# Designs tried in a protein design run: designed miniproteins, single chains, continued (2). Part 38

Each design is a single chain, and the fold is of that chain. pLDDT is the mean over its residues in the fold that is shown.

## One batch from the design tools (miniprotein)

Design m5307
Fold by ESMFold2-Fast:
Structure m5307 (fold): chain A 69 residues (1-69)
Amino acid sequence: PPPHPLEPELLAAERRALRALLLAQRKDPNSPHVAEAQRWLAEGGRAARAGDYRTAIELYLRAAELAEK
């Protein structure tokens, strides 16, 4: 299949979420924000696998915002 036009944005959002989560875990691994960010990251991954890139990007950015608290 042809590459999706949102794929670069999806990969950037996932990368931001992963970086933010790693930093948050290093600072306070017991934070409820870490657990919630992990949940949003998992939901984003499910949306991406289903081909819903817009929802996946939104969920990944939500995970990043929670982890950046």
Scores: mean pLDDT 84

Design m5308
Fold by ESMFold2-Fast:
Structure m5308 (fold): chain A 96 residues (1-96)
Amino acid sequence: SPKEEAKKIIDEVIKTAKEVLDPETYSRVKKLADEVKKQLETASPEEIALLLSQFVDEWRAIVRKEAPKLTPEQRRKLGATLLDAWKKARELSVKV
């Protein structure tokens, strides 16, 4: 379902954030993710696509801010997770 796929995308972002980002930045990502997951419980398919798009946009902003502080390997991992989340969010939007 779109809701389950959205949750899976968010969980992958949380996993990468925990591995790569400092604890304070990770805590912010986790809080945003938990808020979005709560909203997904009552969301329509169109609202799911919008919520996921907004979450990916916030994740992109965090990646851009944090990337200069990270190792090349950590930057590659953040970039890959961002690209994957963006592609999957786009795929969900097309199915609405």
Scores: mean pLDDT 84

Design m5309
Fold by ESMFold2-Fast:
Structure m5309 (fold): chain A 80 residues (1-80)
Amino acid sequence: SMEEEKLAKEFDIKATKLGQEISEALNAGDVERARALLDELEKLAAELQKKTTNPKVKSLAENLVGTYRLRLERWERETA
């Protein structure tokens, strides 16, 4: 539906910005900021999942959160 397409687009725009900020925080060595930004991304994804019935949109949200979670975990392992 057009409503689901709008929700997916709004999520993509906000998630892309958060993802960029997570990457910038990790590059700066600011793990606390990266964790806070990941928490914001997880909250954004959870909100999208409550508002959509489209499994493709839900998968998009889950995959983006998973990607940045793995990046943070990898960064923590490499800097320990």
Scores: mean pLDDT 82

Design m5310
Fold by ESMFold2-Fast:
Structure m5310 (fold): chain A 111 residues (1-111)
Amino acid sequence: SAELEKIVKETLEILKKLGVEVSEEEVRKAIEELKKAGYPISDPEAVAIAIAVSKRTGTPVVEVYPAALTYLGTNGSLTAEDITAITGLPLEVAEEVVRVADKYYEIKKKE
């Protein structure tokens, strides 16, 4: 669909800016896994952060995605400890969500 193509394209562009090497097929697979888990496909920033963290930590995208959504939804005001308390993710994975999302915010600031 046109909506899916747009989200795939926007997610790939964010991942390129983050310096994360991913194929279009990997992005499509992650989006399909999120859809299967019941998430609406509406936030390419959260998808990109979840994929980046998943690739680095080995944590499934479907487990990372709510942490990425929560951090972005609070405009980066949460600590890694807060994310762990909310999502149940290991602290090391929550720290990676904060690091990747903060890097994205810094990139966005310079554009």
Scores: mean pLDDT 87

Design m5311
Fold by ESMFold2-Fast:
Structure m5311 (fold): chain A 88 residues (1-88)
Amino acid sequence: NKLKEEALKAKEELLSRLEEVLKARVADPAAYPALTPETLNRLGEESLKPLELIEKGEKSDDKEKYYKEALEKAKKLLAELEALVAAS
């Protein structure tokens, strides 16, 4: 069940970083100008997908596949968020 633990950890890292960015944007609306409101909203919505995949894995005979997809999606979303923060 290590893959589930990694997926949960990656999801938590994504959500924690997204929360930091959202707090910074509330304090300064001009923070991270490369990260548009539309993109930030999309990243927020997509950040729910890793948990959905983990939940599907719990109910599936193909647990490993879903946990791996959750891990990969969380990592990709975090990488996109960090790239946009860095571009700002």
Scores: mean pLDDT 84

Design m5312
Fold by ESMFold2-Fast:
Parts: sequence; C-alpha cells; structure tokens
Structure m5312 (fold): chain A 88 residues (1-88)
Amino acid sequence: SLREKAFEIVKKKLLEAGVPEELAEEYAEELVELLFSLPEITEDDIQTAVSLITGKLLEETDISEEQAKKLAEDITKELTELLRKYKE
C-alpha cells in the first residue's frame, strides 16, 4: 500500500541516520499516521509533518542540526515523489 511504502521510506532514512530501530519505527509510524489521517495530502502537509518529527528527533537524540535538516529534506523529497507518482 501507499502508506506501507511511505512508512518504509521514513524508517529507512531514520535508520541510515543512526536512529535505533524501535525509535525509527515509532517516528515513522507517527509521521505516516499524521499524513494519512488527512483527507488530502499536500506538499506543505508533508513538510510540516516531517519538520515536527525531525524536530522531535533533534531534541530526543544525539543527531546534529545539520543531520536533522538533511533528514527532513531527504524524507520530504522521497515522500513528495512517492505521492506524485501515485497520483500520476
């Protein structure tokens, strides 16, 4: 499903950034729940949800501000492309 693909993208990016698997799964699920609870998902919604989750990671983990910013950009890009491809 589209939700499962979104979850796997977010989880993979968090794991690659050094986030522990249990925490990566938790944040990935929180992010996709935020997005897929909306009747329509816009690019602005994706950016807002990603910013909330990466901001929380920056406060709760030892990742750098630069790493958190890069993660936010990468996740936003991958999710935007996934949703665009689904609509086309």
Scores: mean pLDDT 82

Design m5313
Fold by ESMFold2-Fast:
Structure m5313 (fold): chain A 100 residues (1-100)
Amino acid sequence: MKEGRGVNEFNEKLRELVKELEGKMSQEEKEEKLNELLDEYLEELAEKLGMKLEDVTEEDLEKIAEKLMEIEGLSREEALAISRLMVARSEALRREEAER
């Protein structure tokens, strides 16, 4: 959807999930679940931007931030933070592939 609420909904769901899991799961299980949710969300964002998560580089950082501001209605600071997370995750995926 081209509504500027997708990221805000994700952040709300993430906070609610963390609170719900506080009494139910081990720290390791929480981290694994949060990482899965984050990866799924970042892949979905990359697809909305017309790219694959693993293809994202630091050169794309500002372009991604601008698109996130346009599509999701984020502040510049929030969009840059998410863009940096996408870059960091993409770098991790590329390093894993290079080890193979």
Scores: mean pLDDT 70

Design m5314
Fold by ESMFold2-Fast:
Structure m5314 (fold): chain A 95 residues (1-95)
Amino acid sequence: SELEEKKKKAIEKIKETAKKYGYPEEIVEKQIKIIENSESISEAILLMGEATFFAVQNVSEEEVKKYMIEELGVSEELAEEVAELAKLLREELEK
């Protein structure tokens, strides 16, 4: 499908960029899962942006999940990946 092809290209680009800049593998894995489970590339980008915002605001995983499910209407699985990404990004900011 066209969406699957776009997701594959996005994942390849993220892996290339991460390798070039020495980005943490665990963070890259979470970004890939968000892309795979999103309905569109635009949704994936927005959700990764939300994870970054929550990391900077130091929002708890439980609060992130609640917001994702209740306010944005995303699946529990996708909300969990976003919350985990936010935690990993926060840990990188604290180093």
Scores: mean pLDDT 84

Design m5315
Fold by ESMFold2-Fast:
Structure m5315 (fold): chain A 103 residues (1-103)
Amino acid sequence: SAPLRPPTPEQLEAARRAVDKVIEALKKAGIEVEILSMRAFQRADGRVVVGIDAKANGVFVTIGLVVSPEGEVLQASVAAIDDPEVERKIREALKKAGIPVLP
């Protein structure tokens, strides 16, 4: 893929909308999320790649998103450090919200 670039203001707004949808999906599933850091990068196809480092129910997790220019979540990835149960709960919550999740 093309080199990652800083997102435009419009892409940052799209990323914020996508992150808000993810957080609401997790909240509906009873998962409390504390965002520690977030980074976003532009793709040549107009999509935004978003990386989120967070605590989910006190467990450190990394969530990766591919976001459309309109703020739709096209793809998610989730990794929880040494907690497969929290990872499973996050994956199920995102899938229930209609978000495609990588294995």
Scores: mean pLDDT 84

Design m5316
Fold by ESMFold2-Fast:
Structure m5316 (fold): chain A 69 residues (1-69)
Amino acid sequence: SEEKSKEAEKLAERAIKLLEEDPSDINEGLVRITLGVLEIEAKNAEKKGDKKTAEASRKSAERLREALE
């Protein structure tokens, strides 16, 4: 859904901002946890046939993986 895809995008933006403002081990850990949540959400959305939410969650997870470089 539109709402769920926007939530995934906002969650990724918030996590990236947190890491940019304070690149601590704790915040890196929080970003890694958020990444895991988004990957699970992508799989769940795909199983439900919500392709738009699955794609948004996968893209958001990829952005977090890049931020953790």
Scores: mean pLDDT 81

Design m5317
Fold by ESMFold2-Fast:
Structure m5317 (fold): chain A 79 residues (1-79)
Amino acid sequence: SIDELEEIVSEALQELMKDPEVAEEIRKFAASIKDLSPYEQARATAEYIVELVRKYIPEKTETVEEYAKITLAELDKLL
């Protein structure tokens, strides 16, 4: 389910954020998109999470890609 995928993604991000350098990279990314629309922020965030996971925990990439795909499809329904 999407809830199970969300928990896996959340846990992966929490582990990555234990590294101060990764946490700083995430904060800089968040600052870079703050002036975008909510839809564009959500798209950029989903794409960034996939790349971040591919870089640091590649074994979880497929799971995170599936979550991003579902999340973006749900966002498209709100337009």
Scores: mean pLDDT 78

Design m5318
Fold by ESMFold2-Fast:
Structure m5318 (fold): chain A 81 residues (1-81)
Amino acid sequence: SAQQAALAQKQAEIDKKKEELRSAVKRIEEHIAQLRQEAEKNPAKREQLDKRIASIKETTEAQLKDAEEYLAKQEQALAAG
């Protein structure tokens, strides 16, 4: 039915957003790894880079939680309607 097709389309969009979120997290993890390597190569910048890594982790964890909660609400709305 048209309703079933519309629900399948919305689920596919949610699944795509989940995959985009996983890809974004992987890119951030790679960036953090690069900053860690730079901190090891340059002891003079280690404290500054360690603080930057901590800030990126905190911001990423908060944004990831918000994004996961948003997607969960979207799936719940889809299941209810």
Scores: mean pLDDT 84

Design m5319
Fold by ESMFold2-Fast:
Structure m5319 (fold): chain A 67 residues (1-67)
Amino acid sequence: DAARQEALEQARKLGAEMSAYAKETDAQAKKALEEGNVEEAEKIRQQGAQKGSELSDKIVELEKKAL
């Protein structure tokens, strides 16, 4: 039905957003390391992991809702 298709579409959009965010976070962390800011790179990595986990959880919930 339409609600199921919307949930799957939202999960797909969140997946794309998660991939884009991971790529941006990786680039920012690499830049910080190149500048010698190891502490900043670690903070960026930790924030990226937390955000990725949150997005992953939302995707799983949407997929379950689509069942």
Scores: mean pLDDT 81

Design m5320
Fold by ESMFold2-Fast:
Structure m5320 (fold): chain A 89 residues (1-89)
Amino acid sequence: SGSEHLRKAAEYFRKAAEYAKKGDFEKAIKYLTEGIKAFDKAGAEISPEDVSRIVGLVLRAIGHIIDGNGEEAAKSLEEAADLLEELGE
């Protein structure tokens, strides 16, 4: 179901945040990519406004990873995960 895909996306974004905090950007990107795939599968059940909010948070996280700022990347990913968990309820 869409709720299962939202929960899975949140799990992957939390894992990506954990690795970003550790400076392991290769693993952060791996889990971020898996989270994006799970989110894509759920997209039809989410409002366009919530899709835009989550995409914005993911893009901010990618920007912070590129800049080597793991702590800020993690904050954006954790915020995205929190929103996905709220939407999956």
Scores: mean pLDDT 86

Design m5321
Fold by ESMFold2-Fast:
Order: structure tokens, then sequence, then C-alpha cells
Structure m5321 (fold): chain A 122 residues (1-122)
């Protein structure tokens, strides 16, 4: 269900609560230097909120998300919890392969999961 997907994603993001963009992505020239020391969960939330404002359609933020960010995040989750990381990777693949008309719904689902993780991390 949608709620089960949100909960699983939130649990996975919570494992990364203390990780920065630099620690997960490393030195990627597509990521601005000012973002490298930002917590990864907060960085993703900001980028996905911009994507949502653009109705889930192609933006520079979506290119960053679709290139390396989610693959690196999935790897980091799998390093801490292999089973949860595998499930996270499958759900993120659904987001990355979503048709244009489904991208807004998938984007809103990820935003809800990230907000839930941040509230639990506080």
Amino acid sequence: SREERIELLAEAFLLLKDKTVREIIGHDPRVPDEDLDTPIVEFLLRKLEILKENNGKGTPESAIINALTFSSIADAVEAQDPELGAQFRELILEFLLAKEEERLEETELLIEALRRALERAA
C-alpha cells in the first residue's frame, strides 16, 4: 500500500539522519559546494519540494536525483541494513521509472517519507 511504501522509505531515510550529502554522494561537480555539508535527508526534501512545484517534471533538481543521488543513498542504506536497503532500492527504482503523469504522485510520496524521517530524527 501507499502507507507501507511511505513507512519503509521513512525507516530507510532515518538510518541516514546523521549523514551529509558529501558522505553519501562524495565530490560530484553537479552538486553545489554549499550543499555538501547539508544533511542528506534535508537536501533531498528541498530538491523534491522544488520538483513538486514543477509538477514532477524535468528540472535540474530531478537530474541530480535521477543521476547518482538515489543509487548512492540505496548503497548507504544497504550498508547498514541489507534487507531494508534492497526494499528501498526497489521502491526508488519505481520512482525513477515512473511515467511523467505519475511523477507528481511518486514525488509527493517521497516528500512524505522524508518529512516523517526528519520528525523522528528530531
Scores: mean pLDDT 80

Design m5322
Fold by ESMFold2-Fast:
Structure m5322 (fold): chain A 62 residues (1-62)
Amino acid sequence: SALLDKAAEQAVALLSLTHEVSLEDAKQGLLGAIEVGTSAEELIEQGRKLLESAGKEPVAEV
């Protein structure tokens, strides 16, 4: 769905910035999860937890 795609794009961008992984690697990981039938709720919840974790990361405090 368009909503799921937008959530995935935002999660990919944040993962790339927060965990210093490439955008392409983060995107491939999320696409893999979608392809194996990860529910929209699970993907959104994982993205939300990653967003919350990013705010507490030592790198984000600098």
Scores: mean pLDDT 57

Design m5323
Fold by ESMFold2-Fast:
Structure m5323 (fold): chain A 86 residues (1-86)
Amino acid sequence: KKLEEEIKKLEKDLEEMEELLEKTDDFASLALLAGVNYYLAKKLEEKYEKYKDERFKELAKRYRELSEEALRKARELEPEFLARLR
């Protein structure tokens, strides 16, 4: 079933993203991960509206949580990053 294959891929991509975020500790990469995860969450929310499959809603929530965590980590590193640009 095409929808099941899409969801399976999204679940695997989420696991890889969680691992990547855990290993990432620089401002630029964390800011990028925050943006990417936010975009993916929005796309999954659109899919939930279209297909009404709760798994898209659950995945969207998890991507939003990853985006918020990446943004939080990036904000903690922002003063050091900005100092290097001065």
Scores: mean pLDDT 81

Design m5324
Fold by ESMFold2-Fast:
Structure m5324 (fold): chain A 78 residues (1-78)
Amino acid sequence: MEAEIEELTKKLEELYKEFDKARENGDKKKVEELAQKMIELLREGARRGLLTQEQADGGITLIEQKKKEALEEIEKRE
């Protein structure tokens, strides 16, 4: 269980770094793709009991908010 939680955390950190780069590069498609992957990982973490439902829901809400902000920021540059 500990190794699985560490793996989940590491994958989320890697995806977030890619998300941040996609935002900087103005890649809307990549921003949406990476946000979806992070949301799916959080949902899977909750299904497997690695996260509480509250932790997963909070994380998903935060990712959706960051996705919206990133897309709005990119659109302002166009």
Scores: mean pLDDT 83

Design m5325
Fold by ESMFold2-Fast:
Structure m5325 (fold): chain A 87 residues (1-87)
Amino acid sequence: SEEELAEARRRCEAELARADELLKIAKETDDIAKLIGCALDIIGMIIELERLREKARAAGLPEVAAVFEEALEELEKKLKEILELLK
């Protein structure tokens, strides 16, 4: 429904804002443990959004699944950028 689509968008906006903050922390830190922590947090977000995407697909909500898929692509890009900072 339109309400489910709006809620999915709101959830994804919040997750992407969190990921942006984690990426900023990762870029500014000289602490490898903090850098790894940021990567693990984004991995956790990816796992959760993948579960929500599959739930939407199973429920026959392709537009909702597409919202989660788009957010997943952005999270994967941010994760890759953090991993490229590892020495």
Scores: mean pLDDT 88

Design m5326
Fold by ESMFold2-Fast:
Structure m5326 (fold): chain A 71 residues (1-71)
Amino acid sequence: SVYDVYAEASQRLAEMAREAGTPEALRILKEAHMKLHDIIEQYKEGKLSEEEAKERIERLLREAEERLEEV
């Protein structure tokens, strides 16, 4: 379900935040967490389909991980 993908993504971001040693990495992860929350709220409001919400969450995680490798 979308909520399972959301829970897994939230946990992954929290794990990355615990390992983050720089203010820049923490800012990237905070921004990603805020965007993750926006996606799930849009899904709850019926503005996103289940497939669209899952795709956006998966893309958000990939982009956050990529940005972290660059810092």
Scores: mean pLDDT 85

Design m5327
Fold by ESMFold2-Fast:
Structure m5327 (fold): chain A 53 residues (1-53)
Amino acid sequence: SSITEEQVKEEAKRMGVELVSFDAKTNKVTVYRPGMPPSIQRQYGDEIMKKLS
């Protein structure tokens, strides 16, 4: 089954980050949390995709 934006949103919520965007064609996730470095935000996006893949 393909990953859905709803699944990505729920995992982001569980991890305490805001879902900014999800591209189903590229499986790219952008997340945000105030004060979190961009490198850590990228790690969170990657971990969400690994858990849902």
Scores: mean pLDDT 82

Design m5328
Fold by ESMFold2-Fast:
Structure m5328 (fold): chain A 74 residues (1-74)
Amino acid sequence: STPTEAEAEEQWEGFRRFAETVASTLSPEHRRRVEEIVEETEKRFAEAKTPEEKMRIIDEGHRRVLGVVEEHLA
């Protein structure tokens, strides 16, 4: 199924909450990196022309945040 604009907005809100929760458990340096990822993802999301592009951008944001968590645990 093709995602809708409303679904993309819901996924963005979910991603933002996920990233905030994750950042709250990390060191100040890793928290800053998560904040940078959220800011970059927000800009790309705003520039995206289709819900499908927005969903891909959110998926990439999730992977980048998880990468910071992996570094924190190493």
Scores: mean pLDDT 86

Design m5329
Fold by ESMFold2-Fast:
Structure m5329 (fold): chain A 74 residues (1-74)
Amino acid sequence: MSKEELEKEVNDGVAEIAVAVVKASIESQKGKKLSDEELQEMIKILEKAIELANDPKTIEEAQRLKEELLEKLK
């Protein structure tokens, strides 16, 4: 129980940081067109966050950002 709770907390924390980093990158590049390479790297970060996260809120937010970035790639 304590071990499983700790692992879940660590994984959710890492996922939240990954999502926050992607958000910060988008905000810092506001008004600048992102390259396909930059979009693909952010998508990879979000995919890893989705894999690690146990919190539905974090998963949903990561998936939403991933979809937005995929639309920009087209």
Scores: mean pLDDT 78

Design m5330
Fold by ESMFold2-Fast:
Structure m5330 (fold): chain A 94 residues (1-94)
Amino acid sequence: SSQSDAIRSAFQDIIDSFRVIADQMPASFRSQAMSIIDRIEQIINQNLATSSISQQQAAFNQMTSSYSQINAAHLAGDYQGAIAIMQQTASWLS
């Protein structure tokens, strides 16, 4: 449906936004962050086809919240905190 297509596109946009943050991290954190983001993308891609619209909206809201927290931690120089939020996001989505 057009709603499912819009949700899929929105997930890809937010995943790409996570990667932009990770790319700006110091090298020691960047590879770990990218690996977690790759895992988040895999979980989303695997689950979207079998998820209800309600479940997709809940996952999108969680990722949007996670993005805000990751970005705030990154801007504060708290790279360990940003990584922890990425891990929590992957765990919540699994």
Scores: mean pLDDT 86

Design m5331
Fold by ESMFold2-Fast:
Structure m5331 (fold): chain A 72 residues (1-72)
Amino acid sequence: GGGAASARAAVEAARAGDATGAASGAWEMIKQGTLDEEGRRAAEEAVRAGYAGDAAAASKHAQLALEHALRT
């Protein structure tokens, strides 16, 4: 589904050091509404870290959101 594709894009952006791209991908995951409560919180943390320019924290939280997206 689109949620998993957005999650993968966010993780890839964060791994490349693109904090803004990671935040954008995490926002798309939240907008699609397919994440469970824990996955949504992880995506929200990825957005916050991305806006703060913390690519490492954004990567960690985006990976957690992806794990929750894949369990659906």
Scores: mean pLDDT 77

Design m5332
Fold by ESMFold2-Fast:
Structure m5332 (fold): chain A 52 residues (1-52)
Amino acid sequence: SLEEALAAYDAGDYERFAEIMEKLTPEQQQAFGDELLRRELERRRKGIVKKP
């Protein structure tokens, strides 16, 4: 579920993302946010993220 949420969010499929988020528990939603942040930080360190 968490991996599916990350994949949908990364692909920009917000309708799919919304479906998955409804299935996630509050704890999984917190884990999702933390994982997103970690990925973003790692991408920025590697210089592969498009930051304005």
Scores: mean pLDDT 73

Design m5333
Fold by ESMFold2-Fast:
Structure m5333 (fold): chain A 90 residues (1-90)
Amino acid sequence: MEAVRELAARAAELAREELAKATDPLEQRVLAEAERLFEALARGDWEAALRELEELERAARELAASHPEGDLEAMDRVMEALRRLLEALA
């Protein structure tokens, strides 16, 4: 469990860095939700993590609908971090 918290803390830092570089408001929203999700996981707050995951999914759907031809490299990096966290938790 400690290893998952460490990975989550690093993922939150990554999301924060990408958020600071983002200029698109919808991309900023998704990155901010990802940061909140990773921070909740780093704290071991499972209830908060589930709520933030639902909010992240909504924000991501809105971003995808608005940018069908967009190149979302920052989002790809954050989503890869989330996939790695879920794999480590399993």
Scores: mean pLDDT 74

Design m5334
Fold by ESMFold2-Fast:
Parts: structure tokens; sequence; C-alpha cells
Structure m5334 (fold): chain A 87 residues (1-87)
């Protein structure tokens, strides 16, 4: 079970990273002063991604680790959000 969950984390992380990579140039342009609606939307999506990951990050910071189920849930939410942005 743990090995299966670790593989699922790896798969979801790769998928989320690939989707997020499409967003990165728009977020960087927004940071550099490009304030168009498209760049602003990308920055808002990036902020929501961080908010989804925050509970997992906070648990790792507090305890040194996080349950795989929580990591999987957070990554699935991130992937869903990024896919909705791409539409």
Amino acid sequence: EKEEKEKKVEELAKEAEELFAKLVPLVEAYADGEKSPEHKAAAEVAKKVLEILKPVIDEVRRTGTAPLDKIIEALEKVKKLLLEYEK
C-alpha cells in the first residue's frame, strides 16, 4: 500500500509540475510588470496552488513529514485546478 501511494504521489507530482510549467512564464511576466488579465489570472492560479499545498507544507515543517494520503489529496486538487485553468 505505501509503495503504491508513493508511486501515485510521483505520478501526480509529475503531472502537476508539467501543467504548472505552462503557467510559470505568465507568472514571471506578471512579476516583471505585465499586468494583463491573462498574466493576473496565472498569478491567481499559482496563489491557489500554494494555498492547497500549505496544510501539507505546514505539517512537514512541524513534524518532518506528511501522510501520503494528504499529499495525494493536495496534488489531486492542484492538478484539477491547473486543468481547469487550461480550458
Scores: mean pLDDT 78

Design m5335
Fold by ESMFold2-Fast:
Structure m5335 (fold): chain A 115 residues (1-115)
Amino acid sequence: PLEKLSDEEVEKLAASVPSLNVPQLVGVLILVGGSDRLEEMREQLRKVEEENPSTPTLLALGMVERSLGDYEGARRYLEKSDPSDPLSLLALSEVYRKLGDEERARELEERAREL
């Protein structure tokens, strides 16, 4: 198991998100999720988004909300980010499936596989 991240470590990771590409961002979220710190990450990412709105921050918020089970929140952030990356499209597909829109989920999954 990963060592539990401190509040300061989560804040520093969230502050780095606007400068990350999608693979780097996913790596950060895996680390934070593995240490059971996604709720604190969500709070820090919301602060980052308010101060410096960016596509990586919106993608990170969408992925965190999805992992925490807020599928409506996840959908709003992921749609605003205009995901053209396969990982982001697959995350949005999972969100639509959880919301009961199987047809939209299938379309997004197919689109991700064609990229």
Scores: mean pLDDT 81

Design m5336
Fold by ESMFold2-Fast:
Structure m5336 (fold): chain A 107 residues (1-107)
Amino acid sequence: DATRARADALADEILARGVDNILAAIRELKAQGVSVPVLTLAILRVFDRLSNGKFLKALKYKGLENGVTFISVEEAVKLVEEYLGEKMAKIFREVAELLDLDRVYIP
């Protein structure tokens, strides 16, 4: 999938800039015309890599447990806090606000 391949490449670019620059990198990519769905997948891949694969596994488990293909931003923020701590959870929330997300679709 070209969208997933692009999101993975952007996740690598974001991580190369360092964790303190995640929000700035997303803002810059959005200004360059990268679509919200691609940026959303990229940020999910960033937090998944930082959590050594735990974040996306937890998202998928939550979807299966609740019989849904998405979770709320609040539930996603709680998962980021559990695996990566409060600082990373705050960054995830700020990215979700920047991208105007009310829901996180499970890839």
Scores: mean pLDDT 86

Design m5337
Fold by ESMFold2-Fast:
Structure m5337 (fold): chain A 73 residues (1-73)
Amino acid sequence: MIAEGQALIDRGQQLIAEATGWRQQAVQNGLQGLPPELFQGLPYPLGLVALDATRARGEALIAEGRALLEAAK
């Protein structure tokens, strides 16, 4: 559980950082050059909604990982 909790936190932090940075780039330059999985192949502006959803998923993974670490006490 501890290793799983930490892995979820690490993955969540990675998704938040990537989605936030790519969303800013997408606003400036469009979706060109972004990883397709971050916007699910959707066109601009729908791709921005997909990036926001990816960030929210990262936040949920961090919360789940923290809950697993707390349960390991």
Scores: mean pLDDT 71

Design m5338
Fold by ESMFold2-Fast:
Structure m5338 (fold): chain A 55 residues (1-55)
Amino acid sequence: SRAAELRVEAAVQLALLDEKESGRRLDDAQLRAIADGFGLDEAQKERVLARYRAL
């Protein structure tokens, strides 16, 4: 759904903000924790990881 896509985008943007502030690339556990905060399911969490890894 569009709402789920917007939450995936928000999770990726928060991960990029955390990376910028820390100066460190986020690991899978950190990315999954961010996705959990946005109420994402397992498939959407994997999409967050895939999108972040592609950057």
Scores: mean pLDDT 86

Design m5339
Fold by ESMFold2-Fast:
Structure m5339 (fold): chain A 78 residues (1-78)
Amino acid sequence: AVEKLRRAAEGFRQLAELAAEAGDEATARASYEASVRLEEIAKQAEAGKLSDEEAERAMEEIDRQVFASPAGAPRPLP
């Protein structure tokens, strides 16, 4: 779970960089916020304060929030 969370955070960080380069500040901001939240969840899971299932559910909720944003917020992965 921790690896999956960090991978998701990296993906959102890459999306934020691409969006910033394209001048899409809204997508860049949303992606950065998602990356920060995923990093915090990963830290909690690593510390044993959160189960793998709870961490995965939280990640799915963050994904839903980001992809519910205005058009132009797709994940950089296919």
Scores: mean pLDDT 72

Design m5340
Fold by ESMFold2-Fast:
Structure m5340 (fold): chain A 67 residues (1-67)
Amino acid sequence: MKKEAAERLREIAEDDSLSKEQLAEGTEKALLEAGYSESSARMVRDHLLSLSLEQAKEGIRRMAEDL
């Protein structure tokens, strides 16, 4: 589960076709699939939406490393 989420997060961060909203939504879904609570996943999504696209991508790459 966490390994699959980490792989999905890396895919999201490397996908240059995604908008910031799609990137944040994909990250929320990956965290939910990894067993994180809905509130934790939404908090991460909201945080990513507050960042620039490049900062959000870097944050997701780092998050994938921590899983």
Scores: mean pLDDT 80

Design m5341
Fold by ESMFold2-Fast:
Structure m5341 (fold): chain A 85 residues (1-85)
Amino acid sequence: MEEARREAVELIEEFTKEALEVAEKAGGDVEAVREKLEKAIEAAREGNFDEAIKHLLEAGDLLPKSEIPKVVGLIIRIIGLELDG
């Protein structure tokens, strides 16, 4: 379903903007976070939600522990989109 893919992409793109700002402020590896999130967006565009979730988890490992609830929340929303499609 193209609508679910679009919504997943929009959710990950919104999260990406916030996550990159958090990574920069924390002195983390901004480019590594960007790479993982770009892969998650590409996977979501292809409808490969399992691969998108994998890359979101990899990005979460590179972010401060305070961001874990946001990563988990995003993953739950993406799983919901897959189950509703």
Scores: mean pLDDT 82

